# Ledger of designs, part 85: designed miniproteins, single chains, continued (4)

Each design is a single chain, and the fold is of that chain. pLDDT is the mean over its residues in the fold that is shown.

## One batch from the design tools (miniprotein)

Design m14947
Fold by ESMFold2-Fast:
Structure m14947 (fold): chain A 118 residues (1-118)
Amino acid sequence: DLEVFEALGYLIGLLVYDHSEEEILAAVKRFLDLLRSPEVSEETKKKALDILNEITGYPITSADIDPEKLTKIFLSIRDALRAALPVLKERLIEIMKKLGVSDEEIEAFLKGFEAAFK
């Protein structure tokens, strides 16, 4: 289940670091594949979608969303995320804690996020 949080963190990291739209789309597809996995708990899926909704400001309720549509939503907030970069990590931790995400799940997210800064 921690792999879902790592994948989401990596995706947000790709948005704030200088990566191609093709790399972002690939990361979106991987994240959605994990959310569609029957091996991932419903609690983890709900937390990941809640984080996604809070970050994007868009009401995403299902992993069945089109990957290209979700990529466009992420690209629409990219400039705002980049502008917030000096405080982004702190704000993401605050959001996740408010949503009841555990310290271990937050650590997994941050591991993914940092992995995007190659």
Scores: mean pLDDT 83

Design m14948
Fold by ESMFold2-Fast:
Structure m14948 (fold): chain A 87 residues (1-87)
Amino acid sequence: SMEDNKKRLEELIEKLSEILPESVVNAIRQILLDILNNYSVEEAEKFIEVLEEVLKEAEENPEMSTDEIIEKFLEKLDEVGREIKAK
C-alpha cells in the first residue's frame, strides 16, 4: 500500500542519515517522494526494494565510500525506471 511505502521510505531515510551527509539524504528523500507521487504503488515498491538492497550492501561493507553508495543508488533507480518503461 502507499502507507506501507511511506513507512518504508521513512525507515530507509532514517538509516541512510547515519551513513550519508544530510544534503545527500535530503536529495534521496525528494527523489523517493517524487517516485511515490508519479508511479503506481507496485512500481514505487520496486524502487524502495532496490534502495533497501543497496543499504543492506552498505551495512555488509562498512568501508564502502559515500560516493560509491550514491553511485549504486542512482544506478539501481535508473535500472528500475528502465524496466518500468520497457513494459
Scores: mean pLDDT 81

Design m14949
Fold by ESMFold2-Fast:
Structure m14949 (fold): chain A 69 residues (1-69)
Amino acid sequence: SKIEEQLKKKIEYLKKRLADPNLTPEEVARLQKEIEDLKKSLENLKTERYQKMLDFVEELRRRRAAVAA
């Protein structure tokens, strides 16, 4: 998903900013909070993808079961 890709790029960008030695403790705390919020958003998207994957696997299993009744 383009949204997942954008979220991952944003997280990586913020992590690189955390490596800046000129950041104040307050700026570090703010960046950490932004990273946590983005990770939460990414996890919500991951949960939806996982559910769709389970549905696909279940359908594939039904097809492989031939016509067993």
Scores: mean pLDDT 76

Design m14950
Fold by ESMFold2-Fast:
Structure m14950 (fold): chain A 100 residues (1-100)
Amino acid sequence: DLEEVAKGLEKVAEELKEAREAAKEDVEKGIELAKKAAAEVAELRVKASEEMQGKLAEVGGELLRAIEALKKDVEKGIEELEKAYELAKKKAEEVRKKAE
């Protein structure tokens, strides 16, 4: 559980970094990559424990806000993607530390 969640969040953080860079050149590509990351967070939540579901819900919520922002204001959306990336990275480190 903890190892799987840590690895999943690490992958989500990496995908969000890619989504942010893509959004600078092509907003639609950035949105598509962000949606893919959101789907992975949702998949992790289905199998996760109650404690981990809470942490994953925070990341998922920030991700959905970033996607909606990208559709309306690209600059704000990129800023929200940066927040989602930082949150995913922080939660991944917390879960990794607990697993070790």
Scores: mean pLDDT 83

Design m14951
Fold by ESMFold2-Fast:
Structure m14951 (fold): chain A 88 residues (1-88)
Amino acid sequence: MEISIRDLISKPVEEIPEGKVVIPEDATVADLLALATQYAVEKNLIEKNKDNPELRKLYEKRREQIEAAMDELNARLKRVGLWEESFL
């Protein structure tokens, strides 16, 4: 099922379906930073919930979805040359 970046970072983890995150055509560096921020939060939530294996698995799933979305968006931004001057 389709998952938006907004849903991925703003909905409770229990409400995030399994599936690919859809990156909108107008996605920007700000969207990448939002995903990176949420990735750090997910790492902390996984550690905080180490005694709850079911909830930990949901956070691990969302972390993987965030990572995939970040990789796709970062690759797109590199292709359009937005990162070339800043990250040489």
Scores: mean pLDDT 76

Design m14952
Fold by ESMFold2-Fast:
Structure m14952 (fold): chain A 102 residues (1-102)
Amino acid sequence: MEAEEALKLGEEGLKLAKEAKNSEQAKEAGLLAAEAGGLGSNAAESSKDREVLELSLEAGKLAVEAGLLAVQKAEDSKAASAGTAGAIAGIGAIFSAELGLA
């Protein structure tokens, strides 16, 4: 399920962001967060299943946290851009999921 993949990528992205010791690792975390947010948003927009929407919401929250942490650890513009993209994608997933849950 796309929402389950989004959650997994969000968890992996946040773990990598927390463990990141350099800008390259921060960039990788940001890219994982962006993928998690994108998949979560797509799943939420295409489904009215509460379980899918709840998984997409959680994936979005993880993507925001991972993306923001990646920006904080970024030492170059590529890592900062990846983290920002992750945070924005995560916000999109949260918004789409919450609209579906309302």
Scores: mean pLDDT 87

Design m14953
Fold by ESMFold2-Fast:
Structure m14953 (fold): chain A 92 residues (1-92)
Amino acid sequence: RPLSEVEKRFEELHKKIVELAPNNQRLGKAFTEALQRVAEYSDSIEEIIEAATRLAEVVLEALEAGKSEEEIIRLIEEKAEEIIEELKEEKE
């Protein structure tokens, strides 16, 4: 149940993002690249899904706040760096 709930939450966030920023290829690329960087430090698919959900929350909040594409991309990169540092600390 926890895994299916996290996956469902990600799908709900993704749907809202697509509704607010349909066909934004640059934002999609930044999200994918950030998630790939997090995946390099992840030990499980669950950690990757959690990271994807956290990144999607940042994107949705920024879109709802009317932030520019440049600002949203920077926020994605900052959150990805935060997640990577957390993952590195947990491995010690």
Scores: mean pLDDT 77

Design m14954
Fold by ESMFold2-Fast:
Structure m14954 (fold): chain A 74 residues (1-74)
Amino acid sequence: SFEEIAQETQKKMEDLADNLDSLSVEQYQAKVDEILALMEKGVAAAPPELKAALEAFLKQLRAKFEAEIAKKKA
């Protein structure tokens, strides 16, 4: 369900934030890919009224993750 996907996404986001400084670039990328895949499933399962807002949030989140990965590689 959308609620289950939202809970799992939140849990993975919290885990990523809590372990940010200890993760390698490769480990961070793997967790980011997993979170983005869950977000895409969440958007697909979301009520129509939330889809536009969630799509905008996903776009913003994707850009932030790409910027953070670039910083870790530098």
Scores: mean pLDDT 80

Design m14955
Fold by ESMFold2-Fast:
Structure m14955 (fold): chain A 94 residues (1-94)
Amino acid sequence: SEEKKKKFEEEARKILEELREKFKAGGVPEEVTEKVLEVLKEVAKLLLEGKKEEAKKLAEEYIEELLKQGAYTEARLVKEAAERLLKKAEELEE
C-alpha cells in the first residue's frame, strides 16, 4: 500500500540519518559518508520496488568492498543499516 511505502521511506530516512551521525562521531570524512549514503539510498529504493534480492546483493557487495579497503568500522555500520532496512522492508509485504 502507499501508506506502507510512505512509512518505509520515513524509517529509511531515520536509519540513514542515524548512520550519518555515527560516521560524523567516528570522524569519517564527509566524502566517504556521502558515498555510503548514496549506496544505501539505492538499497532502500530497490527494497521499495520489491527487489529484495538485488538490494541484499548490492549491500553485501559494497560491504565486501569496504572490508577489502580496510574500512572495518564503515563496513560494520553499513551492515547494521542494511539489516535494519531489510527488516523494515518486511512491513511492505504485511
Scores: mean pLDDT 85

Design m14956
Fold by ESMFold2-Fast:
Structure m14956 (fold): chain A 69 residues (1-69)
Amino acid sequence: SMAEERKKREITLIGSVRLAEALKAGLKDEEELEKLAKEIIEEAEKAPPLPEEELAALEARHRALVAEG
């Protein structure tokens, strides 16, 4: 269903952006990164769906972070 696909995309983008920001900020411990990933995913799963504009902004932010390396 589109709702399930959208929610998976939202969770993936939120997780990817926040983890990339944590890595950029200097978080290097693998156990802390894994714990943070789990917390982000659980929080995102419980959150209401993002507005389309916010989802698009999050996708743009994710692309920018990936480009930064």
Scores: mean pLDDT 77

Design m14957
Fold by ESMFold2-Fast:
Structure m14957 (fold): chain A 82 residues (1-82)
Amino acid sequence: SEIINKIKTAIKAIELLKKNKLDEAISLLKENLKLKKDFKTKEELINAIKDTIDKLSKEAIEKNNKEAIELAKKASDLLSEL
């Protein structure tokens, strides 16, 4: 599922941010989520990931994709630890 893969990509980016691998996180998000904004700070990147997770969560709910809903919740919880 495309939505599940996008959420998994967001989770991987969050894990990279926890390790202070900012450039790797940006590259992953640009390549796999097609984010077109330049990020100069960790805070800007965190906000972009949050917006992406919120949009994917809404899509998962509208499509009744239970696996994607649970993964989006996990991604949001992990993001809150940053």
Scores: mean pLDDT 81

Design m14958
Fold by ESMFold2-Fast:
Structure m14958 (fold): chain A 76 residues (1-76)
Amino acid sequence: SPLEDIKKKAEEYRKKMEEAQAEHDRLVAESNRLIAEHPDDEELRKELRRQVTLAEADVAAYEIAYIVSKLAEKKL
């Protein structure tokens, strides 16, 4: 069933979005801890900012995929 297929895909994207959000939250907490422990390490701050930004991009990508899947479900 097309409706069942899209519901399954939406659930997969929801789980990936939640996993990506949990990883982002973990990286933010770890980043804050490491910056506090190494306040003069500018290269560490740049690397941590890069990692957090990439994790934010993953959350956004899965959120968009989930929203698109839910919109497709409503049209079926």
Scores: mean pLDDT 87

Design m14959
Fold by ESMFold2-Fast:
Parts: sequence; structure tokens; C-alpha cells
Structure m14959 (fold): chain A 70 residues (1-70)
Amino acid sequence: GVAEEAAERKRQAEEKIRAEMQKLLEQAVAEMQAQGLPQSLIDAAKEQAKRLEEAKIAAAVKKIEEEAAA
């Protein structure tokens, strides 16, 4: 039981986190470009956002799995 519900919750959490992070990254990049910041800082911001996205997805997946196992 609950395995299909857990899988759907993981998928929804991943989609939500990716969409939220994409929106924040696009806004941040646009602001940095408008300020004339160097490409190296924009690239660093993109890499940081990717790491944060992966960490948020991993944390959400772990929480869903723990709730499903309880």
C-alpha cells in the first residue's frame, strides 16, 4: 500500500521544486544581466541554484519516503 501515492507525491514535489527554482533563477539572472554583472557570477548563480534544487528534491523525497514507511 501507499507506494503509488508516495511515487505521485515525489513526482509532484519534484515538479513543484523545479518550477519554483526555475522561476527564481530566471528572475535572478535577469536582474544580474540588467546590472551588467559578469557572466562568471551568473554562471556561479546557476550552479548554486542547481545544487540547491537537487538538495531540496532529495530532502522532499526522503520526507515522503519516511512518511510512507511510518
Scores: mean pLDDT 82

Design m14960
Fold by ESMFold2-Fast:
Structure m14960 (fold): chain A 68 residues (1-68)
Amino acid sequence: MSLAELEAEFRALLEEMVRQGIITEEQAEHALAVVRATLAGLSEAQGRVYLQAQIDRLRREIAEARAA
């Protein structure tokens, strides 16, 4: 999966969290800004590993919120 595809997936998960009321739109924008700033300092290979870890974290948070 490309870095752009991973960023799109991360953004989609943040939008889903806002839609479900798990986080605010402001929190989602802040999270995206932090991820983008981190990616700017990483190689494409490092960025893919980092972004996949962030995606996996958001998926766990969504699953936990749905279970509650």
Scores: mean pLDDT 84

Design m14961
Fold by ESMFold2-Fast:
Structure m14961 (fold): chain A 78 residues (1-78)
Amino acid sequence: HMTYEQAKELGDRLFKEGKYGAAASAYEAALILRPDDPELWYRMGEAYKKAGKEEIAKEYFEKALQLRPDDPRIREAL
């Protein structure tokens, strides 16, 4: 049984290790638990962008922006 905190921490650790695809999978597990968290959608976008999947990353950044429209960090990523 993986908690939201454990899934997010695993994603953050994998991202730091340069394992961007694995990080995205871990963040996806956290998103299943908290789908309305704009930070998770943003982190998924960053992971896909680092993995060279720019089109997929853009979709995730757009979802993050829908949840938090005035975040300049998310706007700059688009």
Scores: mean pLDDT 83

Design m14962
Fold by ESMFold2-Fast:
Structure m14962 (fold): chain A 72 residues (1-72)
Amino acid sequence: SLKEELYKRVYEVLTKSLNVPEEIAKKVAEQVANGEKVEVPEEYKSKVRLALGLLLQDKRLPEEIKKQIKKV
C-alpha cells in the first residue's frame, strides 16, 4: 500500500543513510505515512528534512508517494 511504501522508504533513509535512532525513525516514518505533522526533537529536524528532500529527488519514486511527502 501507499502507507507501507512511504513508511519503509522514510525509515530506511533515516536509519541506513542518516543513522537516526530506530525509535525516532519509526515515529517519523509513521507520521509521514499517515500525512501527519512531523514532530521530532530539534537535533533530528535537519536529518528529517534531508531524508524527505532525498526522497523527493529520487526520479524512480512514484509521484503519489512524493505528493504525500510534500504534505508534511
Scores: mean pLDDT 82

Design m14963
Fold by ESMFold2-Fast:
Parts: sequence; structure tokens; C-alpha cells
Structure m14963 (fold): chain A 86 residues (1-86)
Amino acid sequence: MKREELEREARELRERLDAWERGEDTSLTPEEVIALYERLIEIYKELERPEEAAEVLERLALFYRDVLGDEEKAEKYLAEAEELRE
């Protein structure tokens, strides 16, 4: 069953992103961080977990705003997260 594999991948991705956010993993490039967030969002959407997908979208939006200075992409992802919470 794909569900258990997706749940394991989601946990591994979340743990890696949490370690990066704490400054414990400094090896990730901005492009790699974006790819990890995008993959995690895809997995939560496939698992039909809109609340978890929305949380990850909010984290990605904050990364675009605070690290990359891309307010337009930040607003887009925040709007997408809000839609999933409705």
C-alpha cells in the first residue's frame, strides 16, 4: 500500500526541514529547501490531509518572504493554504 510509504516519506521530509529550520542542517540550498517543501505538500495532498498541507504551504510562504524576499510567491502560497483550511 502506497499510504504507509507516503507517510514515512512525509515524516522524513518534515524531520529534515525541522532540522534545517533549527540550524542543525546547513547543507541545504534554497532550491533544495523549496523542493523538500513542494514534495511534502504533494504528499499531504495525496494523503488527503489538507490541514497538514496548509501548514507546509504557510512554511514555504514564510521562506519565500523572509529568506528570498519574494512577497508575491509568499502571498500566493498563503492564499492556497487558506483555501485548504476552508
Scores: mean pLDDT 83

Design m14964
Fold by ESMFold2-Fast:
Structure m14964 (fold): chain A 71 residues (1-71)
Amino acid sequence: MSKASVEIERLTVTVDGVENTTYAIKIELTEDATVEVIEKALREAAEKAGWKLSDEQIRNAAESLYEHHKR
């Protein structure tokens, strides 16, 4: 199957009124990647990067990334 790589050079997430920004996340996706697959990959990448993200924030980011990947 064809693969796609999504690179997020900068992601800013607001937690409790504080902006948290990291400068590199790379997620490897297949063309059949679902929101759930992206959410899992993003959660793992965020944990590796040391981000303090809620489940809701990760889910919202995964949905946004899925829409971008789908295009």
Scores: mean pLDDT 61

Design m14965
Fold by ESMFold2-Fast:
Formats: C-alpha cells, sequence, structure tokens
Structure m14965 (fold): chain A 59 residues (1-59)
C-alpha cells in the first residue's frame, strides 16, 4: 500500500509541507491542503492533521 507521505504528495504537499504537518502550526496553504484531503475523504473539515486524518491516509 502507498505510505501516508506518498498519498500527501499526490494531493500537492511538498516534503517540507509534510514535515510541517507534524509541527504545532500550519501555514494557510498547508491547512487548505489538509482541508481538501479531509473533504475528499469524507472527514470533518477542520484543517488539523490529527489522528482521524492520519487514520484515513492509512486506509
Amino acid sequence: AATPKDILRSFGFSDQDIDALRGSQLSDAQRSRVKSFQSLSGLHVDGIYGLETQNALEA
């Protein structure tokens, strides 16, 4: 199966963006990409890279 990193790259995240997702703060552009993924995955769209978003990447 594809890794979470591979899936995020397919949604337009750079390696720097992916590293930032593990940090305490996201840029507006990074948050918008998280929201896009959450919307496409049927998740609650809050722009936070939390456990539910991480679990969706593993599914």
Scores: mean pLDDT 69

Design m14966
Fold by ESMFold2-Fast:
Structure m14966 (fold): chain A 72 residues (1-72)
Amino acid sequence: MREETRERILEATRKLDREKGAENTTLREIAEEAGVSLGTLYRHFPDKTALATAVTARELREIGDEIDEELA
């Protein structure tokens, strides 16, 4: 089920990835951009691979799922 904190982390990751590249983006920077603690970020995503996978899945879901749920 969707959670606001998780969504903020995913958006922060996408933003930083686009600005400086995934390989130059750290979990700490993502936490700061999302406005959460590093501990909170690790609670949702134990490592950067899990986060990258979730970002990709969320992006594809947003594209394909907007009609299914709320059209937004």
Scores: mean pLDDT 72

Design m14967
Fold by ESMFold2-Fast:
Structure m14967 (fold): chain A 82 residues (1-82)
Amino acid sequence: DAFARDVALLKEGVSIGDALRVELAEVERARGREKRAEMILSLKSGDVMRYLFLPGLLRAEGLPDEEIERRLDEFLEEAVAK
């Protein structure tokens, strides 16, 4: 239960970055992107912030939406690779 998980994380005093990671993953899961959701849950806190701001930065560079989505997938794959 995603809601119960979010409530538990907040009650345990996790950082706002950790709570944001869970929320971002649930957004992608709701869009049918389960693999992306699992990758987001594996991100380190600094990479969560990069993921959050990356689409805006790429749009500012003039990239089309399809290219931005590809760059997000590349970022997530690189960020979760050890």
Scores: mean pLDDT 74

Design m14968
Fold by ESMFold2-Fast:
Structure m14968 (fold): chain A 70 residues (1-70)
Amino acid sequence: SIEELIEEAKTLLSEPLQKVLDITLETAKKDPESAIIMLDQLELEVGRTLPEPVAEKIRKLIEEIKELLK
């Protein structure tokens, strides 16, 4: 489920980025399109702040969450 993928991604993210995921899940309930934009921004931030291959794992989880929101 989307919630399970979000919780998995949180285990790999700092607390500030975990909060972004919480806000994204709440946004997805009302506006999935805006939630997808938020996930795109999170992927960019992950790529800038985290080392590979950790960033790659998180990006894959985010892409899977995006597919489930469509």
Scores: mean pLDDT 79

Design m14969
Fold by ESMFold2-Fast:
Structure m14969 (fold): chain A 93 residues (1-93)
Amino acid sequence: SAAAVRAGLEEVIAAIDDILANAAEMSDAEFDARAREVLERVRGLLPGLPPDAAAEAEALLAFLEEALAAGDRDRVLAALSGLRGLLRELLEA
């Protein structure tokens, strides 16, 4: 339902906000695990998004996955910030 998609978007944004606020206090393992949870949750929301938004989200998820594979914390934070921006726009639509 549209309400379930909205709730999912709000939960993912909250998870991203927590990572962005507390990244410095997280171990590398905790940071990686939380970022991977965001990646999987956004993937789960893709079927409920408009096609244009889904395509943009998929591109950001690919960037996030590459950053995680590289162990590049700054790139992971950049990808999460990009996802946060996209998901916020979807809530305001």
Scores: mean pLDDT 88

Design m14970
Fold by ESMFold2-Fast:
Structure m14970 (fold): chain A 70 residues (1-70)
Amino acid sequence: SAARKKAQEIISKAHKEAGDIILRAKKDAETRIQKDPSARSEALQQRNEALREGLEIITKAVEEARALLA
């Protein structure tokens, strides 16, 4: 029970952190494109990089949670 609660907390925190990173990157990309439309491609690449970073955070949290439930 305690291990399951801690595993859920780890995953929940990772989802929040990943979500915050992605949301910030989306807003940054939108602001950059609005100020300079020629920067669209570069801004979208940076946003996509943040999406990959968020996925890595979640993946690592899942592995940590799985180890706790061993």
Scores: mean pLDDT 87

Design m14971
Fold by ESMFold2-Fast:
Structure m14971 (fold): chain A 67 residues (1-67)
Amino acid sequence: GLLEDIAAALAALDTDGSGKVDAVEAGRILREHGYSDLTALQLIAEFADEDGMVDYAKLIEWLKEHL
């Protein structure tokens, strides 16, 4: 399903196992899976840390609640 596809794509970008991915790449994955540019930007702004990295487990939990 959509959530599983997004989770798999984000996990594939996490090559060091840190649980984090680059915010720009996370936004790209969201847009590729049907989220609007505005929604992707808002999610990245909410979940990105000061280093521009996204904890994708937190992002996936948010998406579960808002599907």
Scores: mean pLDDT 82

Design m14972
Fold by ESMFold2-Fast:
Structure m14972 (fold): chain A 75 residues (1-75)
Amino acid sequence: SADAIEEVLRAWGERHGLEELAERLARGYRQLLDAGVPAARALAMVKRELDEAVREGVLSEEQGRELKAGLEAAA
């Protein structure tokens, strides 16, 4: 559910000191759903933004893998 996805993002952000990134990703996910994007596609777009953040050095590959696993479990 959307609430489960948002909770995973919030908990992950708090754990890693990445609350601002987590809030941005959660907001983006909600905006996509509100625009009528299917949940699976919206989640794929969030994962794309996460991959970009890893590439830019905002977070580690390990932090990114942890979040992806949590998001997939919540979907």
Scores: mean pLDDT 84

Design m14973
Fold by ESMFold2-Fast:
Structure m14973 (fold): chain A 93 residues (1-93)
Amino acid sequence: MELSEEQKELLLKIKEKLSEDDYNKVVLVLSKLEKEKVPQEEILEIMKNLSSLSEEEARKVLKEIEELEEKLKNGEITKEEFVEGVIELVKKA
């Protein structure tokens, strides 16, 4: 993943508030979104929203994203629905 300077700063803020395990989950989710060709502007908005959340709020959002990942893995949702769901969860938090 090639990161802009702003994206690097936002990831540092996220890393400072989250455990290493939770931070690694964020990095994996962002990498999946980039592989699915989500626009960089949308990825930046996701990072901004996550960086503005409390540690507790961020963990809750990550848990809901994990539920979406399980549904994707089980074939219950499409990759497109997964991407849309992640964006909506982060924007609503």
Scores: mean pLDDT 78

Design m14974
Fold by ESMFold2-Fast:
Structure m14974 (fold): chain A 66 residues (1-66)
Amino acid sequence: REAEIREAQARLDAELPETLRRLQEMLDSGDLPPPPEGVTLDRDTRRAQLQANIDVLRERLRRLAA
C-alpha cells in the first residue's frame, strides 16, 4: 500500500508540469471544472479555488526542482 501510494505520488509529480499547464489553460479560457457533487459555486469562487490549487501545485513543483 505504501508502494502504491508512492507510485501514485511519483506519477502525479511526473505529470505536474502538464497538470499545471492544463489548469492554467482552464483558468485563462474560463472553462472551469465543475463544482463538487451537490454543491453550487459561482464562477468567481470556482476560479479562486482553481487559482489556489495552481499555487499549491506550483509550490510543490518548485520544491521538487530543488
Scores: mean pLDDT 73

Design m14975
Fold by ESMFold2-Fast:
Structure m14975 (fold): chain A 87 residues (1-87)
Amino acid sequence: SSSEKLQRLDELLRNDEKKKEGAIKAGIVLLTDDDEEKARKYLLEGGLSEEEAEEFIELLKAMSEKPRKEDPARIDELVEETKKLLE
């Protein structure tokens, strides 16, 4: 269920600010460009393991509507803006 997926997502992030930052950035790129490679990079930089990063990507893809395509430059702008908000 959606509630079980949300609970699992919370467990993966474990109330860690760096993991949450990586998750937010990964979520932006997954929802706007479906760029799993870039999303995985942000999750790993946030401190998730490769296994945890894969689980996060699968959970988001299962919970979200099909991502809308955006220009790569716009995606990079959204990530940069999110980084500034989290600093």
Scores: mean pLDDT 70

Design m14976
Fold by ESMFold2-Fast:
Structure m14976 (fold): chain A 65 residues (1-65)
Amino acid sequence: MTPAQDRAFAALDADGSGTITPEEARRLLRMLGREVTDEEIAALDKDGSGTLTREEFAARFPGAG
């Protein structure tokens, strides 16, 4: 995970839970200059919890920054 990606994730994870919503993940990717489609965001929500952990995000987008 890049330092920029880590900082952006932390900024969206305001409560320190280590998770963000798919909507926040889309915003994070746009902040990092990554263009992402609604289909890609829908694919991220496959775990059924409605949230993404830092590790899951890093595994799916290891170079997104």
Scores: mean pLDDT 67

Design m14977
Fold by ESMFold2-Fast:
Structure m14977 (fold): chain A 61 residues (1-61)
Amino acid sequence: SLAEISRKIADALLLISTTFPGMTDAELEEVARALGLPVATLRRMRRDVELANRAALAALK
């Protein structure tokens, strides 16, 4: 169902939000190499996750 898919996506986003911001630049380079992606793409993703986490924290007052 759509609700089950949404729950799985939310769980994945929670995992990403806790792991991604804690990664060092060296760890991002290793992941980029393993995935065949530009490191700039992963740095942008980390920045976007950090921004989303900050917005969520602000919503908590």
Scores: mean pLDDT 77

Design m14978
Fold by ESMFold2-Fast:
Structure m14978 (fold): chain A 62 residues (1-62)
Amino acid sequence: PLPSDLDAVLAADPYLEEGLKLSLEEAKALMRDPTAGDEDRLRARARLLRHVRDTGEEVDLR
């Protein structure tokens, strides 16, 4: 499930800056990769949450 306050979550996210360097497709691929490291997944998650906030589109955060 998505956080109820995406603006507050994104403002507090230390991985957002690095996450914004990822394309949307790169972020989706990292979230789907079971071998991806925790930091890579956190950057990908930040990128996807920013996309949801900006567009309202649902994304898979698994």
Scores: mean pLDDT 75

Design m14979
Fold by ESMFold2-Fast:
Formats: C-alpha cells, structure tokens, sequence
Structure m14979 (fold): chain A 51 residues (1-51)
C-alpha cells in the first residue's frame, strides 16, 4: 500500500543518515558501497509492496 511505501522511504532516509555519520572516518569507496546496498534493499521492499 502507499502508506507502507511512505514508511519505507522514511526508514531509508534515517538509515542513510546513520551510515553517513558512522562512515565519516571511512574511505569514499566503502561509503559508496554501503549506500548502494541500502538503495538495493529499499527497491526490493518497494517492489514487494507494489506487487
């Protein structure tokens, strides 16, 4: 449902903020990898809700 998608969007943003904070001392490559993984997880959840 649309409600669930909105909730996932909020959770995704919160997780990105947490990753950014934790990754301030990490290399740019490591930070990019974490962000890509998070984005993939978000898309998977959205697809499941929409189908």
Amino acid sequence: AQQQIEELRKQHLERQRQIMKESQGKSPIQRATQTLSLTGEWFDEVVKIRQ
Scores: mean pLDDT 70

Design m14980
Fold by ESMFold2-Fast:
Structure m14980 (fold): chain A 72 residues (1-72)
Amino acid sequence: STGLEITVEVVEETETKVVYKVTLTNRSDRPVLATVLAPKPPEGFEAEAESVTVLVPAHATVEVEIVARKKP
């Protein structure tokens, strides 16, 4: 364990789009390369990316957004 804390928030939800904000806090003294899997979107929606890889520096907080869109 590297002391990595992860929280997920829905920051935008419309009829055609859902935006998830993932906040990663690294409480360790070493950088962490984290791969975050996209949350399962609602039926009929598709995540634009299945995962996001991000470097979280030592004692830092990084935010990434994962977007899911309604299929046509």
Scores: mean pLDDT 83

Design m14981
Fold by ESMFold2-Fast:
Structure m14981 (fold): chain A 64 residues (1-64)
Amino acid sequence: SLRERATRIAEELAEKDPSISEKQVEEAVEFVLAFERGFRIELSDEQVRRLIETELELQLRYSK
């Protein structure tokens, strides 16, 4: 499922960066799911990764 794919990718990114919290992983996954629901686009793993990376970067910028 998209949720499982998004969770796996987000957890892989969090494994490489310990500053990424479990809450941020959950929020990035929910963002990907909301994007798919809104646009009705089937997302590839590469597209999911890009969306998660973008959301995590935005969270970093807005938490300043």
Scores: mean pLDDT 77

Design m14982
Fold by ESMFold2-Fast:
Structure m14982 (fold): chain A 70 residues (1-70)
Amino acid sequence: MYSAFGVVEVADEEGARAAAELVRQHGGTLDLKFGFFITAPMTPEQAEALKAALLAVPGVTRVSIALIPE
């Protein structure tokens, strides 16, 4: 498993709230001021699914995720 560290860029508050909820569902917290987040440990496949889900949120313009070995 890997800790996922990432950044989300959002155009509006509704997109920020939806992105924060998706990160929360993966056991993490999104910093709404800077857009960075850390999740619970996950597989690369789970990280790709999270990235796709975040990019599907209206108002989300960019997502980057890095996986750090535990």
Scores: mean pLDDT 77

